# Designed miniproteins, single chains, continued (3): the designs that were tried, part 48

Each design is a single chain, and the fold is of that chain. pLDDT is the mean over its residues in the fold that is shown.

## One batch from the design tools (miniprotein)

Design m9654
Fold by ESMFold2-Fast:
Structure m9654 (fold): chain A 76 residues (1-76)
Amino acid sequence: SKKEEQEKIIRETEKKVKEIGDKLLSDPNTTEEQLEKFKEEVGKLSKELGELLENNASVSEIKKVAEEGIKKLEEI
């Protein structure tokens, strides 16, 4: 169902966010600026995905936003 696909995307996105965050936190060369940027981008992604879910956005829209958000986090 649409809801099951949405929930799967959100779970996979949360897992990737955690993996990126854990990598940044475990790296002794990670700067305070990188951690601040990570927190800011996670907050933006969470808000945007929440708004899409509230507005019953398509699975493809949620997937696109999640993928773009993860890409931004990986660039930190």
Scores: mean pLDDT 86

Design m9655
Fold by ESMFold2-Fast:
Structure m9655 (fold): chain A 83 residues (1-83)
Amino acid sequence: SAAEALKKKIAELEAQAKAAEAEMQALGEQASAAYSAAANAEGTVSAEEAAALRAQGDALLAQAKAAADKAKELKAEAKELKA
């Protein structure tokens, strides 16, 4: 039935949102570790090397934000289908 198909689609979107939230958490932890490594290297490496370590953290944080946005989009789509 159309109702069963809709229910399945909502469940799939909610599962995908949960997976995206888990990815956001993992990437956020990796970004935090990269920033910590950059801070610990401060004053012991060149300015270029310190910038590269911070850039790695920034890239991971950007990926975490993208995963968060994806989770928000999937949740919004699931909410629309429930209306």
Scores: mean pLDDT 86

Design m9656
Fold by ESMFold2-Fast:
Structure m9656 (fold): chain A 71 residues (1-71)
Amino acid sequence: MEEAKEKIKELAKQSVKQIQQTAAQGGDVSQVVHQSLKDLTKTGVSMGLSEDEAYKLASDTLSEALQEANP
């Protein structure tokens, strides 16, 4: 589980950069957020988490990363 958390944190930081870039360009931020959640959830499942656990971890981690980037 700890390895899955670290990997998802790393990927979430990359997703936040894409979200920020999309927002700066006036693009569809909602679409990028949905895609990021889907990708992070799939990564968690591939690392042995249940779908519910992976989705919660992905959602929580992405939210934390977004909050850290937007003070």
Scores: mean pLDDT 80

Design m9657
Fold by ESMFold2-Fast:
Structure m9657 (fold): chain A 64 residues (1-64)
Amino acid sequence: SVSTLQKLLNGAHDGTIDGSLTNITDAADIAALKGFQATHGLADDGVGDEATIAALQALYDANS
């Protein structure tokens, strides 16, 4: 969902997103992350790897 992506973007900004992503067990949150990955040409595995975190950070910076 959009709210899940906003939470992840906020985490990326303060540098805590890795901890938040490692605790994602909700299917809806995983689906939102996969959707973000797919739209940005990343592996849509629902894992918050460095590429996913970098893409979230870039999106946050663009929206700031």
Scores: mean pLDDT 61

Design m9658
Fold by ESMFold2-Fast:
Structure m9658 (fold): chain A 90 residues (1-90)
Amino acid sequence: SVEDEFKKKLKELFKEAIENNMSVTEFVRKAIELFDKYLPDKSAVEKINIASEAFEELVKEYNLTDEQKKKLLTYMTALHIELVLRENEK
């Protein structure tokens, strides 16, 4: 499904972000581009739920360090805020 492909791409982006110490701004920009490409008609709440599922899957699939988990939480929080703000502008 399109949602499965999106989740795969989002998980790949998280891995890249952790490995390359990607800025929060750059991560959010790239994540929003993925949402716009694959899931443009989803609400902010639906997008947040799908992103959260991808984060939980990534944490379960990989034995992440506490430092890496903190980085993921930071990216997730920033993305959550941006998704809500963008919906409120529509």
Scores: mean pLDDT 83

Design m9659
Fold by ESMFold2-Fast:
Structure m9659 (fold): chain A 58 residues (1-58)
Amino acid sequence: MPTLQELLDRGMDIGVQMVALAVKRSISSGSEKQQYEKQLDALQAEEAKITEEINKLR
C-alpha cells in the first residue's frame, strides 16, 4: 500500500499538470482544445483514485 506522503506527492504532481493543461485549454481552440480537455478529464480521474486511496488509509 502506498504511504500517505506518496499519495500527497502524487496528488501535487497531478495538480501542477492540471493547472498547466487548464492554461493550454483556455488559450487553445478546436481539436487542440478538445485534446487538452480529454487530458484534464484523465488527470481528474487519477486524482479521484488518489483521494480514494487516502480515504482508505483511515
Scores: mean pLDDT 80

Design m9660
Fold by ESMFold2-Fast:
Structure m9660 (fold): chain A 89 residues (1-89)
Amino acid sequence: NSQEQLEIGNLQNEIVRILREAGLDPRVLVRELMRYVREGAKKGVPVEEVKRRATEWARSQGLPEEKAERIGELSGKMLEIWKGKTFLK
């Protein structure tokens, strides 16, 4: 679905912006986070667990709390989209 791909792209772009604004290199960090979220979707990990883990991960990268929580929310949204695709395939 092209709209789902666009939504994932928009979520990923927001994560990239948050990381760049914090002075971090998004290249490796975005790949690491995306891999974690995709594996979570494949394994049926609950959205709240992925949100919590992504928030803790972002906090460990030195992001302020509001930005770390935003990374968690964006990761949860991506998980829901990928879980939907996994159930359809």
Scores: mean pLDDT 81

Design m9661
Fold by ESMFold2-Fast:
Structure m9661 (fold): chain A 102 residues (1-102)
Amino acid sequence: MTASERALAYAKEIEENKLSEEEVKELAEALESIARTLRAAGKHLESAERLLELARELRNSDTEKANELLAEFLREAAETDEAVAAGLVAAFELVKAEKEVR
C-alpha cells in the first residue's frame, strides 16, 4: 500500500472514529518530531514545513476542528504531496504504536 493510499485510509478511519484530545496532541508531537528529523537531514524541506504548520494548527484547534483538519489534510496530501502523506502516515503509526504498548 502506498503512503497516499494509507493516508486516505487514515482519513476515513478518523471520520468514522474521531481522535481524542490526547491522541490529537500526541499526533501533533509526532508530526513535529518527523518534521524536525527531515529538516536536520536536509530532505523534503517544503514537506517538513507543511507538517510543522499542521502540528501548530492542531495544537491551536479544539478536538472537533482538529479531526476535521486532519481528515482534510490527509486527503489533500494523498493527492498532492507523497512526502507529506508519508510523514502523516508515520505520525499515525507512531501514535498507534505508543497507545498499543502496555
Scores: mean pLDDT 81

Design m9662
Fold by ESMFold2-Fast:
Structure m9662 (fold): chain A 62 residues (1-62)
Amino acid sequence: MSLEEFFQSLDVDGDGVVTVAELAEKYNISDADAQEFLDMMDVDKDGVVTMEEMQKGANRKV
């Protein structure tokens, strides 16, 4: 699915942010694995990801 569909599937309460806990619960993974996934999106380490951050992570060059 698209990035926005993926984000919306994780944002179960519709507040426009995804937390490590929501991601871990959604995929039945550890909080450490969820945090590593969020680290790939260049989050500011506050435990949440916005749609804008996911879009920036997807488009940036390493």
Scores: mean pLDDT 67

Design m9663
Fold by ESMFold2-Fast:
Structure m9663 (fold): chain A 65 residues (1-65)
Amino acid sequence: SMEEKILKAVKEAWDLILERAFETRKTGKLVDAPDQERFDLLMEILEANTLGDIEKAKELVEKLE
């Protein structure tokens, strides 16, 4: 379902945030995302979902496919 796709994207965004936070803690420096465009899109999906803008979240998730 579309709701499952949004939840999966939100989880992927969270996993990337945690991975970057752990790497920053180990190195003391900010680490660039391997795919900045995908990361930015995932962050926008996370923001839209958090704000309850489900229609925007659906539109953004389609861009991941």
Scores: mean pLDDT 78

Design m9664
Fold by ESMFold2-Fast:
Structure m9664 (fold): chain A 61 residues (1-61)
Amino acid sequence: MSDEELAERLEEYLVTVLGKSEEEARRAGQLARDALEGRDHSVEAALYAMHAAVLELIAKK
């Protein structure tokens, strides 16, 4: 699974399942992409980036 694919899946999940706006979902996806940019693709790095993006989205109201 690519970093881009993981970010896109996160965005879709946030909109479809959690009812977040497309703008909020895109922001979370961008944070995940930025965290993984220029790195070797690892499942752990991807999971940490996705977790950080979700926490940022939840904390910001």
Scores: mean pLDDT 65

Design m9665
Fold by ESMFold2-Fast:
Structure m9665 (fold): chain A 106 residues (1-106)
Amino acid sequence: NPLEEQRRIWSDLLATILEGIAVLLEKMGDEELAEKARKAAEAARQGKLEEMKKLLEEMSEKVPVFRYLADAVQLVIDGGDMSKIGDYLKAGLPEMEELRKKAASA
């Protein structure tokens, strides 16, 4: 099933991004958010995209980059256009850069 394979590929990519963000959060001393990000990554790898989205939305209040990731997850759930997933990730780059700078100064 090409759509199911495409969802798996994007879920794995998003999980990898979340695992990277978890490392940054842990470096900043936010162990609770780091654990939550890893839980969202595991949900993604297990195909539990609705659980992943819920965790990202809960984290987005404290870490704005998770809003863009939640939007990307919704496109994966909907079987949407892959180029739009890339656009949402790109829109989140300034927030990712800010998070990386905070981690570097911690």
Scores: mean pLDDT 81

Design m9666
Fold by ESMFold2-Fast:
Structure m9666 (fold): chain A 65 residues (1-65)
Amino acid sequence: SSMERTRQILENALTLAESVGDKKTADVIRESIAQGHSLSEARAKVAEVATDEKLKQAMETLFNS
């Protein structure tokens, strides 16, 4: 389902943020999961807080999957 796919992408994004030690980006993704945000909403919030270019690129790839 669309909702299940969104949840899986957000869970993958959370794991990525945690693996690189970006707690601020991880917290934003956890909030997006808790609030039931769309991928577009989560992407916008991640873009506001993520500062590492490699993480930003990896997140964009995940959000477009």
Scores: mean pLDDT 83

Design m9667
Fold by ESMFold2-Fast:
Structure m9667 (fold): chain A 67 residues (1-67)
Amino acid sequence: SALEEIDRLVAEAREAILAAPDAATAAAIQKQTFERLIREYPEHMDYILAQLAELGALFRERFPVRP
């Protein structure tokens, strides 16, 4: 299903962010994942945004920035 494929792509991006050598690489992974998911599954935008919010939280945890 589309939701299973979205979950798979998000999980792959999560692993890639955890393995990323720097914040720029991790940010590029987030951007590519977002652009791909919205392009391929625009009808699931709300679900995609929720999944990407969790991915963004992981990015901030790995590369913390001051508010």
Scores: mean pLDDT 81

Design m9668
Fold by ESMFold2-Fast:
Formats: C-alpha cells, structure tokens, sequence
Structure m9668 (fold): chain A 53 residues (1-53)
C-alpha cells in the first residue's frame, strides 16, 4: 500500500541519518555529501508520495 511504501522510505531515512551521525566528516567529506544527497532524495520522494495520500 501507499502507507507501507511511505513507512519503508521513512525507515530508510532514519538509517541514513544514523550513518551521517556516525560519520567523521573530516575524513570522509565525499561520503558525507553522498549520504546528504541520498537523504534529500528520500525525503523528496516521501513528500511527493504523501501528497497522493
């Protein structure tokens, strides 16, 4: 269902946030940027799907 898809994406968002929180940005600035872009993409997808609900 749409609700299940949104819930799954929110779980992925929390996992990405946890990865960012544990990352040493001084050693891995590119990894930080990659995770931030992934977070933005997931949040944007959730926002679009929530407009359909």
Amino acid sequence: SLADQIAALRAEIEEVRAEIARLDTTRDPRRYATLQFRLLSLESEVDLLERLA
Scores: mean pLDDT 87

Design m9669
Fold by ESMFold2-Fast:
Structure m9669 (fold): chain A 91 residues (1-91)
Amino acid sequence: SEIEELIEELKELLEEYEAHKDDPMKVTKNQVRLLGLTEDAILIARKKGKLEEAEKILELSKELSKAMSEKNLEAAKKYLEEIIKVLEKIE
């Protein structure tokens, strides 16, 4: 399913993000891709009628964006892990 594929992509990028958090170029590339995938997650959740889960992902995405802008990589990772957990409940 689209959600299963999205969860796999998010998990792979989370591992890359954690492994390369000391490389500014890789961090920036991974952060941009992660934000795009979280936007896709909100849209897919809404399409499946999972409005509560979609709202939770939206809230977490806002916190993720703030953490990324503040260069708080640890907080960004935690919010992304929470988004993955919400998506797993939809699946």
Scores: mean pLDDT 81

Design m9670
Fold by ESMFold2-Fast:
Structure m9670 (fold): chain A 100 residues (1-100)
Amino acid sequence: ATFSGGGEYKVGDSVTLTATDADIATESKGWYRQPEGKPGEFIGSISADGKYKKYHEKYKGRATISKDPAKNTLYLDLKDLKEEDKGIYWAGTKGPGVKL
């Protein structure tokens, strides 16, 4: 997988993160975050057909997950960024995603 869209940001900004992987068009995928020195946390997921989405309550209303099956690309739009949003983001349904 390939990741992009990270970098430095300010509190209150918005960011779009992308992950590209051959299985994104055909499989359910999720976004996950690992803060420094804390356990990893689920952000949200999207079904294989793109019709059903699930979000962790902490991110509901701030996170939007979408995908472009033609490009095998998964997106995470995160708005109203907070200091606690810092960390490593990865994509997958379970198991080893690649890190930013």
Scores: mean pLDDT 73

Design m9671
Fold by ESMFold2-Fast:
Structure m9671 (fold): chain A 70 residues (1-70)
Amino acid sequence: GDIEQLENRLNDLLAQRRRLQAQMAQLMASLPTAQNVTRTIGEILRVMGEILDIDAEIARLQAQIASLKS
């Protein structure tokens, strides 16, 4: 049903968010030894933006699921 489809999509987004958090942690850990610090910071900011976009979609899906369960 619609709820199951939304919950499956939510689980996919949560998995994607975890992968992006791991990527950001790796980039942050690389900063002290980075050959190009400005580039590494740019990559961190890009990944941070991607996490923010996913967080917004997660919030929207959670609100939709809650509304359908009401």
Scores: mean pLDDT 87

Design m9672
Fold by ESMFold2-Fast:
Structure m9672 (fold): chain A 91 residues (1-91)
Amino acid sequence: MKLVIELEYKDGSVKRYEIEGPSGVSVLTAAQLIIMGEKDNIEKVKVTVEAPSGAAAKDYAETLARLGEKLGFKLESLEVSGTTATVVLKA
């Protein structure tokens, strides 16, 4: 499983992280820690999930969307294509 996290900060700067691992839970946990650590400085989060199946990609993307909402972000979009899902969250 692979995540690409693109963080757009309130100052207009952008950072990109790539996380890859055999476990979706471990990769999601790493993504959560990155987003939580930076949440007060973030304007927009874009996460691209690449999973073994479209159903898994969708489930992980929905989990990230729920986490983002708990952290005070709003779900802007959630799109699934093949084995890839993209979540966009806005402050």
Scores: mean pLDDT 82

Design m9673
Fold by ESMFold2-Fast:
Structure m9673 (fold): chain A 114 residues (1-114)
Amino acid sequence: SEAKKNIELAIEYAKKAKEYLEEAIASEDLEEVLKKLEEAIKYAELAIEHVSKALLLEPDNENAKKALEYLVEALQYASKALEAAKKGDLEKAKEYAKKAIEYLEKAIEHLKKA
């Protein structure tokens, strides 16, 4: 199924976004944190794109709808993390990155059921 292929790609991209956020949290180097947060945002956007494509094919997929809501929240927190890091506030950047990870985990759980 083309919808299932898009869900599987969304899971892989959401996992990549989570890995980059975890690497950002682990780093004390501002340049490394900025780079990892930008990569996390890129992969979160790719996950959103593929869930959206799956929903065009199967608009009543409730798990995909819930995953999309959580991915949008994750992207918003990752973007807040990047803005905090750009201001040199690594502590606040890491707090926002942790919230983004929580929403990515919820999205991945729903995508696995989609």
Scores: mean pLDDT 92

Design m9674
Fold by ESMFold2-Fast:
Structure m9674 (fold): chain A 60 residues (1-60)
Amino acid sequence: EVEIEAELDKESKKLTITITADEPLSDEERKVATELAVKKVVAETGIEPEEVEVEEVVRP
C-alpha cells in the first residue's frame, strides 16, 4: 500500500525519501515511513543522514 524509495547523497549526507501511497499520509504515517527509510539507508551504507527531504506521491 505504501512504497518507499530512498536516495542518499554521500557527499552532503542528504537523504531524499519518495513515498508513494494510495492516499495522503498522516503525520504519524509519514514519521514511520521516514524512520524506516533512514534505518534502511544506515544499514546499507553505514552513513547517518544529516538532512532528510520527504516527497509524497499519491496514486490515482
Scores: mean pLDDT 78

Design m9675
Fold by ESMFold2-Fast:
Structure m9675 (fold): chain A 84 residues (1-84)
Amino acid sequence: KLPMPPPPEKLTVPEAVEQLNKVIKCLEKDPNSKACQNYAAFLITQLLQTSFGSRALTKCSKELPSNASDLTWLKCIRDQLSKM
């Protein structure tokens, strides 16, 4: 149902935003879904391999408390990428 995220060398900012929106909707609908949680973790791993993803994560680490939920982190990253 969720396709495998593209590798870092093929991941663009618009594609990353689209993938993040799909994961956010999945987790809002079913926060206990291991499949949605694993997909989110994999997507974040791919984003860390990109310059724009690392930049978004760095900004979110300054804006959010260390105990912020995974969903809050995903929304922050999406919003930072949308500004690029």
Scores: mean pLDDT 78

Design m9676
Fold by ESMFold2-Fast:
Structure m9676 (fold): chain A 77 residues (1-77)
Amino acid sequence: GLKGRVIALDKHLRLAVVEFDEPATALKEGQRVLVTNLVTGEQVEAVVLRVEPHSALLKFLEPTNFKVGDRVEVRPA
């Protein structure tokens, strides 16, 4: 999967911006993905709302304990 880091989050709206170590060419808007927090082991499904060359805006389907700076891996769900 795509590895990256949470660079911004809004816990109330369940939104996160993830910046990837490599281009996010495998991600598409509207895609359902599984996000794994590599620090905590927490896994949560999200919907890709927006894709940029090295980042994506994700909407989590459930509340999370993710934090800015957490390393993550994103895979198709």
Scores: mean pLDDT 87

Design m9677
Fold by ESMFold2-Fast:
Structure m9677 (fold): chain A 72 residues (1-72)
Amino acid sequence: SEKEKLAKELYQKSISSYAASEINRSGGDFSRALSERLGPQWLPQADEDYRASEIARKRSKELEEKAKELLS
């Protein structure tokens, strides 16, 4: 059905956004580890990466909820 097709597309976009969230979270962890070893100059990059991760995670959840609404 058309609803199933739309739900699949929204789930695919949700998964992609979740993957982006995980990549940015990992980047933040790396920059934080650099900060612990080499000094606080890497903390702004860690904060930026964590912020990007949160934005992508929120988008993923919003897309998942829209897909669930179509299938319920």
Scores: mean pLDDT 89

Design m9678
Fold by ESMFold2-Fast:
Structure m9678 (fold): chain A 76 residues (1-76)
Amino acid sequence: MSPLEELRRATTEAVRAGLSEEEILERALELARAHPDLDLVEAATALHRALLEAGMPEDRASRVTQAFAARWEELR
């Protein structure tokens, strides 16, 4: 499974399990840290799409995705 597919799957499962925005964010960041070859734009796009497909409202999905991008610099 590609790192992007793993990120999408883990994100979808976390949303469906009822995890908080912070818990979802931390799990996404852990995956990004484990895969240093991930591109920020591709990872953020995959995360945002997975959040929306899992039923998260657009405002919350955008908030989590923006926080992920902001914290991405700390992982590199």
Scores: mean pLDDT 82

Design m9679
Fold by ESMFold2-Fast:
Structure m9679 (fold): chain A 89 residues (1-89)
Amino acid sequence: DAIAQAAEEASKSSNKEISAAAKKLLDTLRTEPDNFEAISQAESDFLKAINNALEKDPNNEEAKKALELYNKAVQEEIAAYTKELLEKE
């Protein structure tokens, strides 16, 4: 899924905080797919790692790319959910 793909790509980052948080998010999505609290926490930790990198260097292209891929994945998931709700109304 889009979020797992974004996390997989971010796990290859040379920024160890981003890669570690991305790996944890990916693991949580695979091992606990119905644990929304654990997933939410892992996503929060991942975004915090990206934001910390951007605070240190606003031109960090790896952090910008990770954020863009993650935001796009979240929007795709929301759009799919919204479409399903609208089709049943």
Scores: mean pLDDT 78

Design m9680
Fold by ESMFold2-Fast:
Structure m9680 (fold): chain A 79 residues (1-79)
Amino acid sequence: SEIVEEARELFAKALELRKAGYDTPANQALLYAAKAIEYATGAHFDGLTGELIPDASIPVDEEKAREYLEKAREILAKV
């Protein structure tokens, strides 16, 4: 989905930001991007591998996915 594609791009950008030494904003953006992927898919996102693991405890919620996507975008725009 478009949400998952953008959230994966933001997650990758946040990883580069962390490598550059911006740990606090990077970790927040990583968390929000991962949550956007999880709510869009109903799956657990493994931040180390990039794999999606189906998880029935995670509800599919497109509105929450969009909310977390926007939060990740806002953090990355400020750095």
Scores: mean pLDDT 85

Design m9681
Fold by ESMFold2-Fast:
Structure m9681 (fold): chain A 81 residues (1-81)
Amino acid sequence: MLTVTAQADGTARVVNNSGVPTEAEVRLIEGGRLVGRSTVTLEAGEEALIGGGSTSGAPLVVEVIVDGVLQGRATVAAVPG
């Protein structure tokens, strides 16, 4: 199972809480539109930071999917200033 947590710096933290390496699809959604898609492979207990490149300063929704199943979702606030 993967956990997705919003960070104050405009990124989302993705953690592999399973006991095995897991490949996940990451979707980036801004204003209801898919603005990015990537694949990440995480070892057991490993984490990755996703985002940090807001194009408009708008909130970013990060969705993490494994084998077509939504594992987690986080909304990242726009970076101030």
Scores: mean pLDDT 75

Design m9682
Fold by ESMFold2-Fast:
Structure m9682 (fold): chain A 81 residues (1-81)
Amino acid sequence: SELERARELLERTTNPEARAAASGAIKAAEMGDEESARLGVEGAERADRSTDPAVRVGSALLGIGSAIEAGIKAGKVVDTI
């Protein structure tokens, strides 16, 4: 699952940008948004592999953005139900 992929990446990486993105992916997965979690994992993996600071930061922001998107969607569903 994307949750397990994100958790494994968080356990293995020492890259702070990758850790931030992986944490965002975990949050998205916990909220049931597998698509946002997948994007967050991809961002974290790119941040972990890159030596370019701009790419690392950009990839981390993608992961964080995925968590925010999942939060908005979950809040909207709860407010409707």
Scores: mean pLDDT 68

Design m9683
Fold by ESMFold2-Fast:
Structure m9683 (fold): chain A 77 residues (1-77)
Amino acid sequence: MREHLAALRAAVEAGDVEAFKEEVAKIVAWAQANATDSELLDKLLETARKLLEAKDQAERRRLAEELIRLAEELLAL
């Protein structure tokens, strides 16, 4: 999982839309399979949705970092 968080950060910085969408999909699939905290999962899914809809690079960076933070919280459980 940590490799996908790093790949997401790299894809967003590179402006690679196809790559960041692929990494978001992998993070979402992992979270749905492993999450025991429904509130944390709901926040992660909503952040992923916003990131996929984001068109501004600054918004993509902010949402990617929030998604990474939420995924790291799930990994710590």
Scores: mean pLDDT 82

Design m9684
Fold by ESMFold2-Fast:
Structure m9684 (fold): chain A 100 residues (1-100)
Amino acid sequence: SRKEKAVEEIKKLYEKFKNEDLSVDELTAMIQRIVELLKELGISDEEILKVIQEALRKTPPKKDTEEDWKKMARGIISELLKLAKEKYPELFKDIEIDEP
C-alpha cells in the first residue's frame, strides 16, 4: 500500500539522517521528501507547518553560516520524525530522536 511504502521510506531517511554527514542541499531535499511522506500517511498540512514553525523558533540561523543552516535543517527533520512517531508510534517505534 502507499502507506506501507511511505513508512519504509521514512525509516530509510531516518537511517541516512542518523549515519551520514549531510550537506544543506541534502538536508533540504530530505525535509521536502519527509513532508510528502507525512502527507501520504494522512498527517495534515496544518500539523506539518506548525511543527516546522516550532523547529525554526527553537533553532533559528544566527550567523548565516553553512553550519547554522545545517543545525536548522536537522532541527526541522528531528521534529518531523517526532511527529511521525507521535501519530504512528507502533509503525515508528525504532525511530529514536535525541531528547534535550
Scores: mean pLDDT 82

Design m9685
Fold by ESMFold2-Fast:
Structure m9685 (fold): chain A 87 residues (1-87)
Amino acid sequence: SSALEEERKRVARYTADKLRIIGAMIQLELDARRRGDEETIARVEEAFRLLNQGDYLGALDLLIEVARDTDPELAAELEEIRRELLE
């Protein structure tokens, strides 16, 4: 039973991290659209493509690059999520 409980906790954590990544993508895309920043919109759309293919690390790398330019606090949060996914 303890192994199943640990698996459920890991799945819940990964699900929460994935939802946080999706939220960050939505925020970055909306902010880029408000500014008319077509380069940033294209980079966020590429991150959505990588997520749809299951490449969460590739998506995070792109989102971190985008966030470093526009929202350094979000970039730091995404870097922490990336570290958690590698653990």
Scores: mean pLDDT 81

Design m9686
Fold by ESMFold2-Fast:
Structure m9686 (fold): chain A 97 residues (1-97)
Amino acid sequence: SIEKIINEILAYSLLLHAVRLYRQLAEQSTDPETRAMLREAADKLEELRKNLRKDPIGALQKAIEVETELAEKGPPDVAALASRIREELEYVLERLK
């Protein structure tokens, strides 16, 4: 359906934005642990973005797991951002089911 195609495009855009944002935050971070965590999250989300067309539901479920881990382990500002992106991914996932 056209609605599913639109939501797949929204998912792709959201993952692309998250990848770019986390890479930018990693470069700006002075804490090596936070830097490594953000780079790992960005790399995982980039792979999931590439697999989105093949398996949109599976890719989004895994992206939600990445954001959940970042929200649990990240510093407060990163955790708050990851929680917000997770909510947006959950919203899109519900529309693709």
Scores: mean pLDDT 89

Design m9687
Fold by ESMFold2-Fast:
Structure m9687 (fold): chain A 90 residues (1-90)
Amino acid sequence: SKIEEEAKELYEEFKKEVEKILAQATLDPQSLIEKALQVGELASEFGKKLTELLKKANEKEKEFIRELAKEAKKLVDDFLERLGKLLEQS
């Protein structure tokens, strides 16, 4: 559906932006903190856009959107956990 396509495009764009931030991260604490904040901002905007699609979605499309939201949350959680471990070493 158009809503499922829009949700998937939002997720793929979010994932690409997170991957860009990760690729630019250096091991110094200031850089790691700044990258964590940037990922948080991207996650907030992504969540707002998914919420707007969810309001317009049928039951099947809502399930698809929720699955993408779970994948995005896991991506963010995994990223922040790795950053936290690096900050402890710094």
Scores: mean pLDDT 81

Design m9688
Fold by ESMFold2-Fast:
Structure m9688 (fold): chain A 75 residues (1-75)
Amino acid sequence: MEEALKLFFLGNKYLSLGLRALQEKRYEEAIEHFEKSIEYYKKALPGLDEIRQQSAKNGIELAEKLIEIAKEKLK
């Protein structure tokens, strides 16, 4: 439980870092941060309660969409 919560908050941290990088047009850094966010959320999922599982799943979906946006900006 404690480990899963730490991973969940790391997922949140990297999602926020990715959003800041995206806003600053640092698209390659944004992609790296979003990929880290997805990794931490996925690792957290099995140890989370139902409400945080839904939050983590929403975070993964958002990060995946933002990666695609950042990739389009690099074309």
Scores: mean pLDDT 88

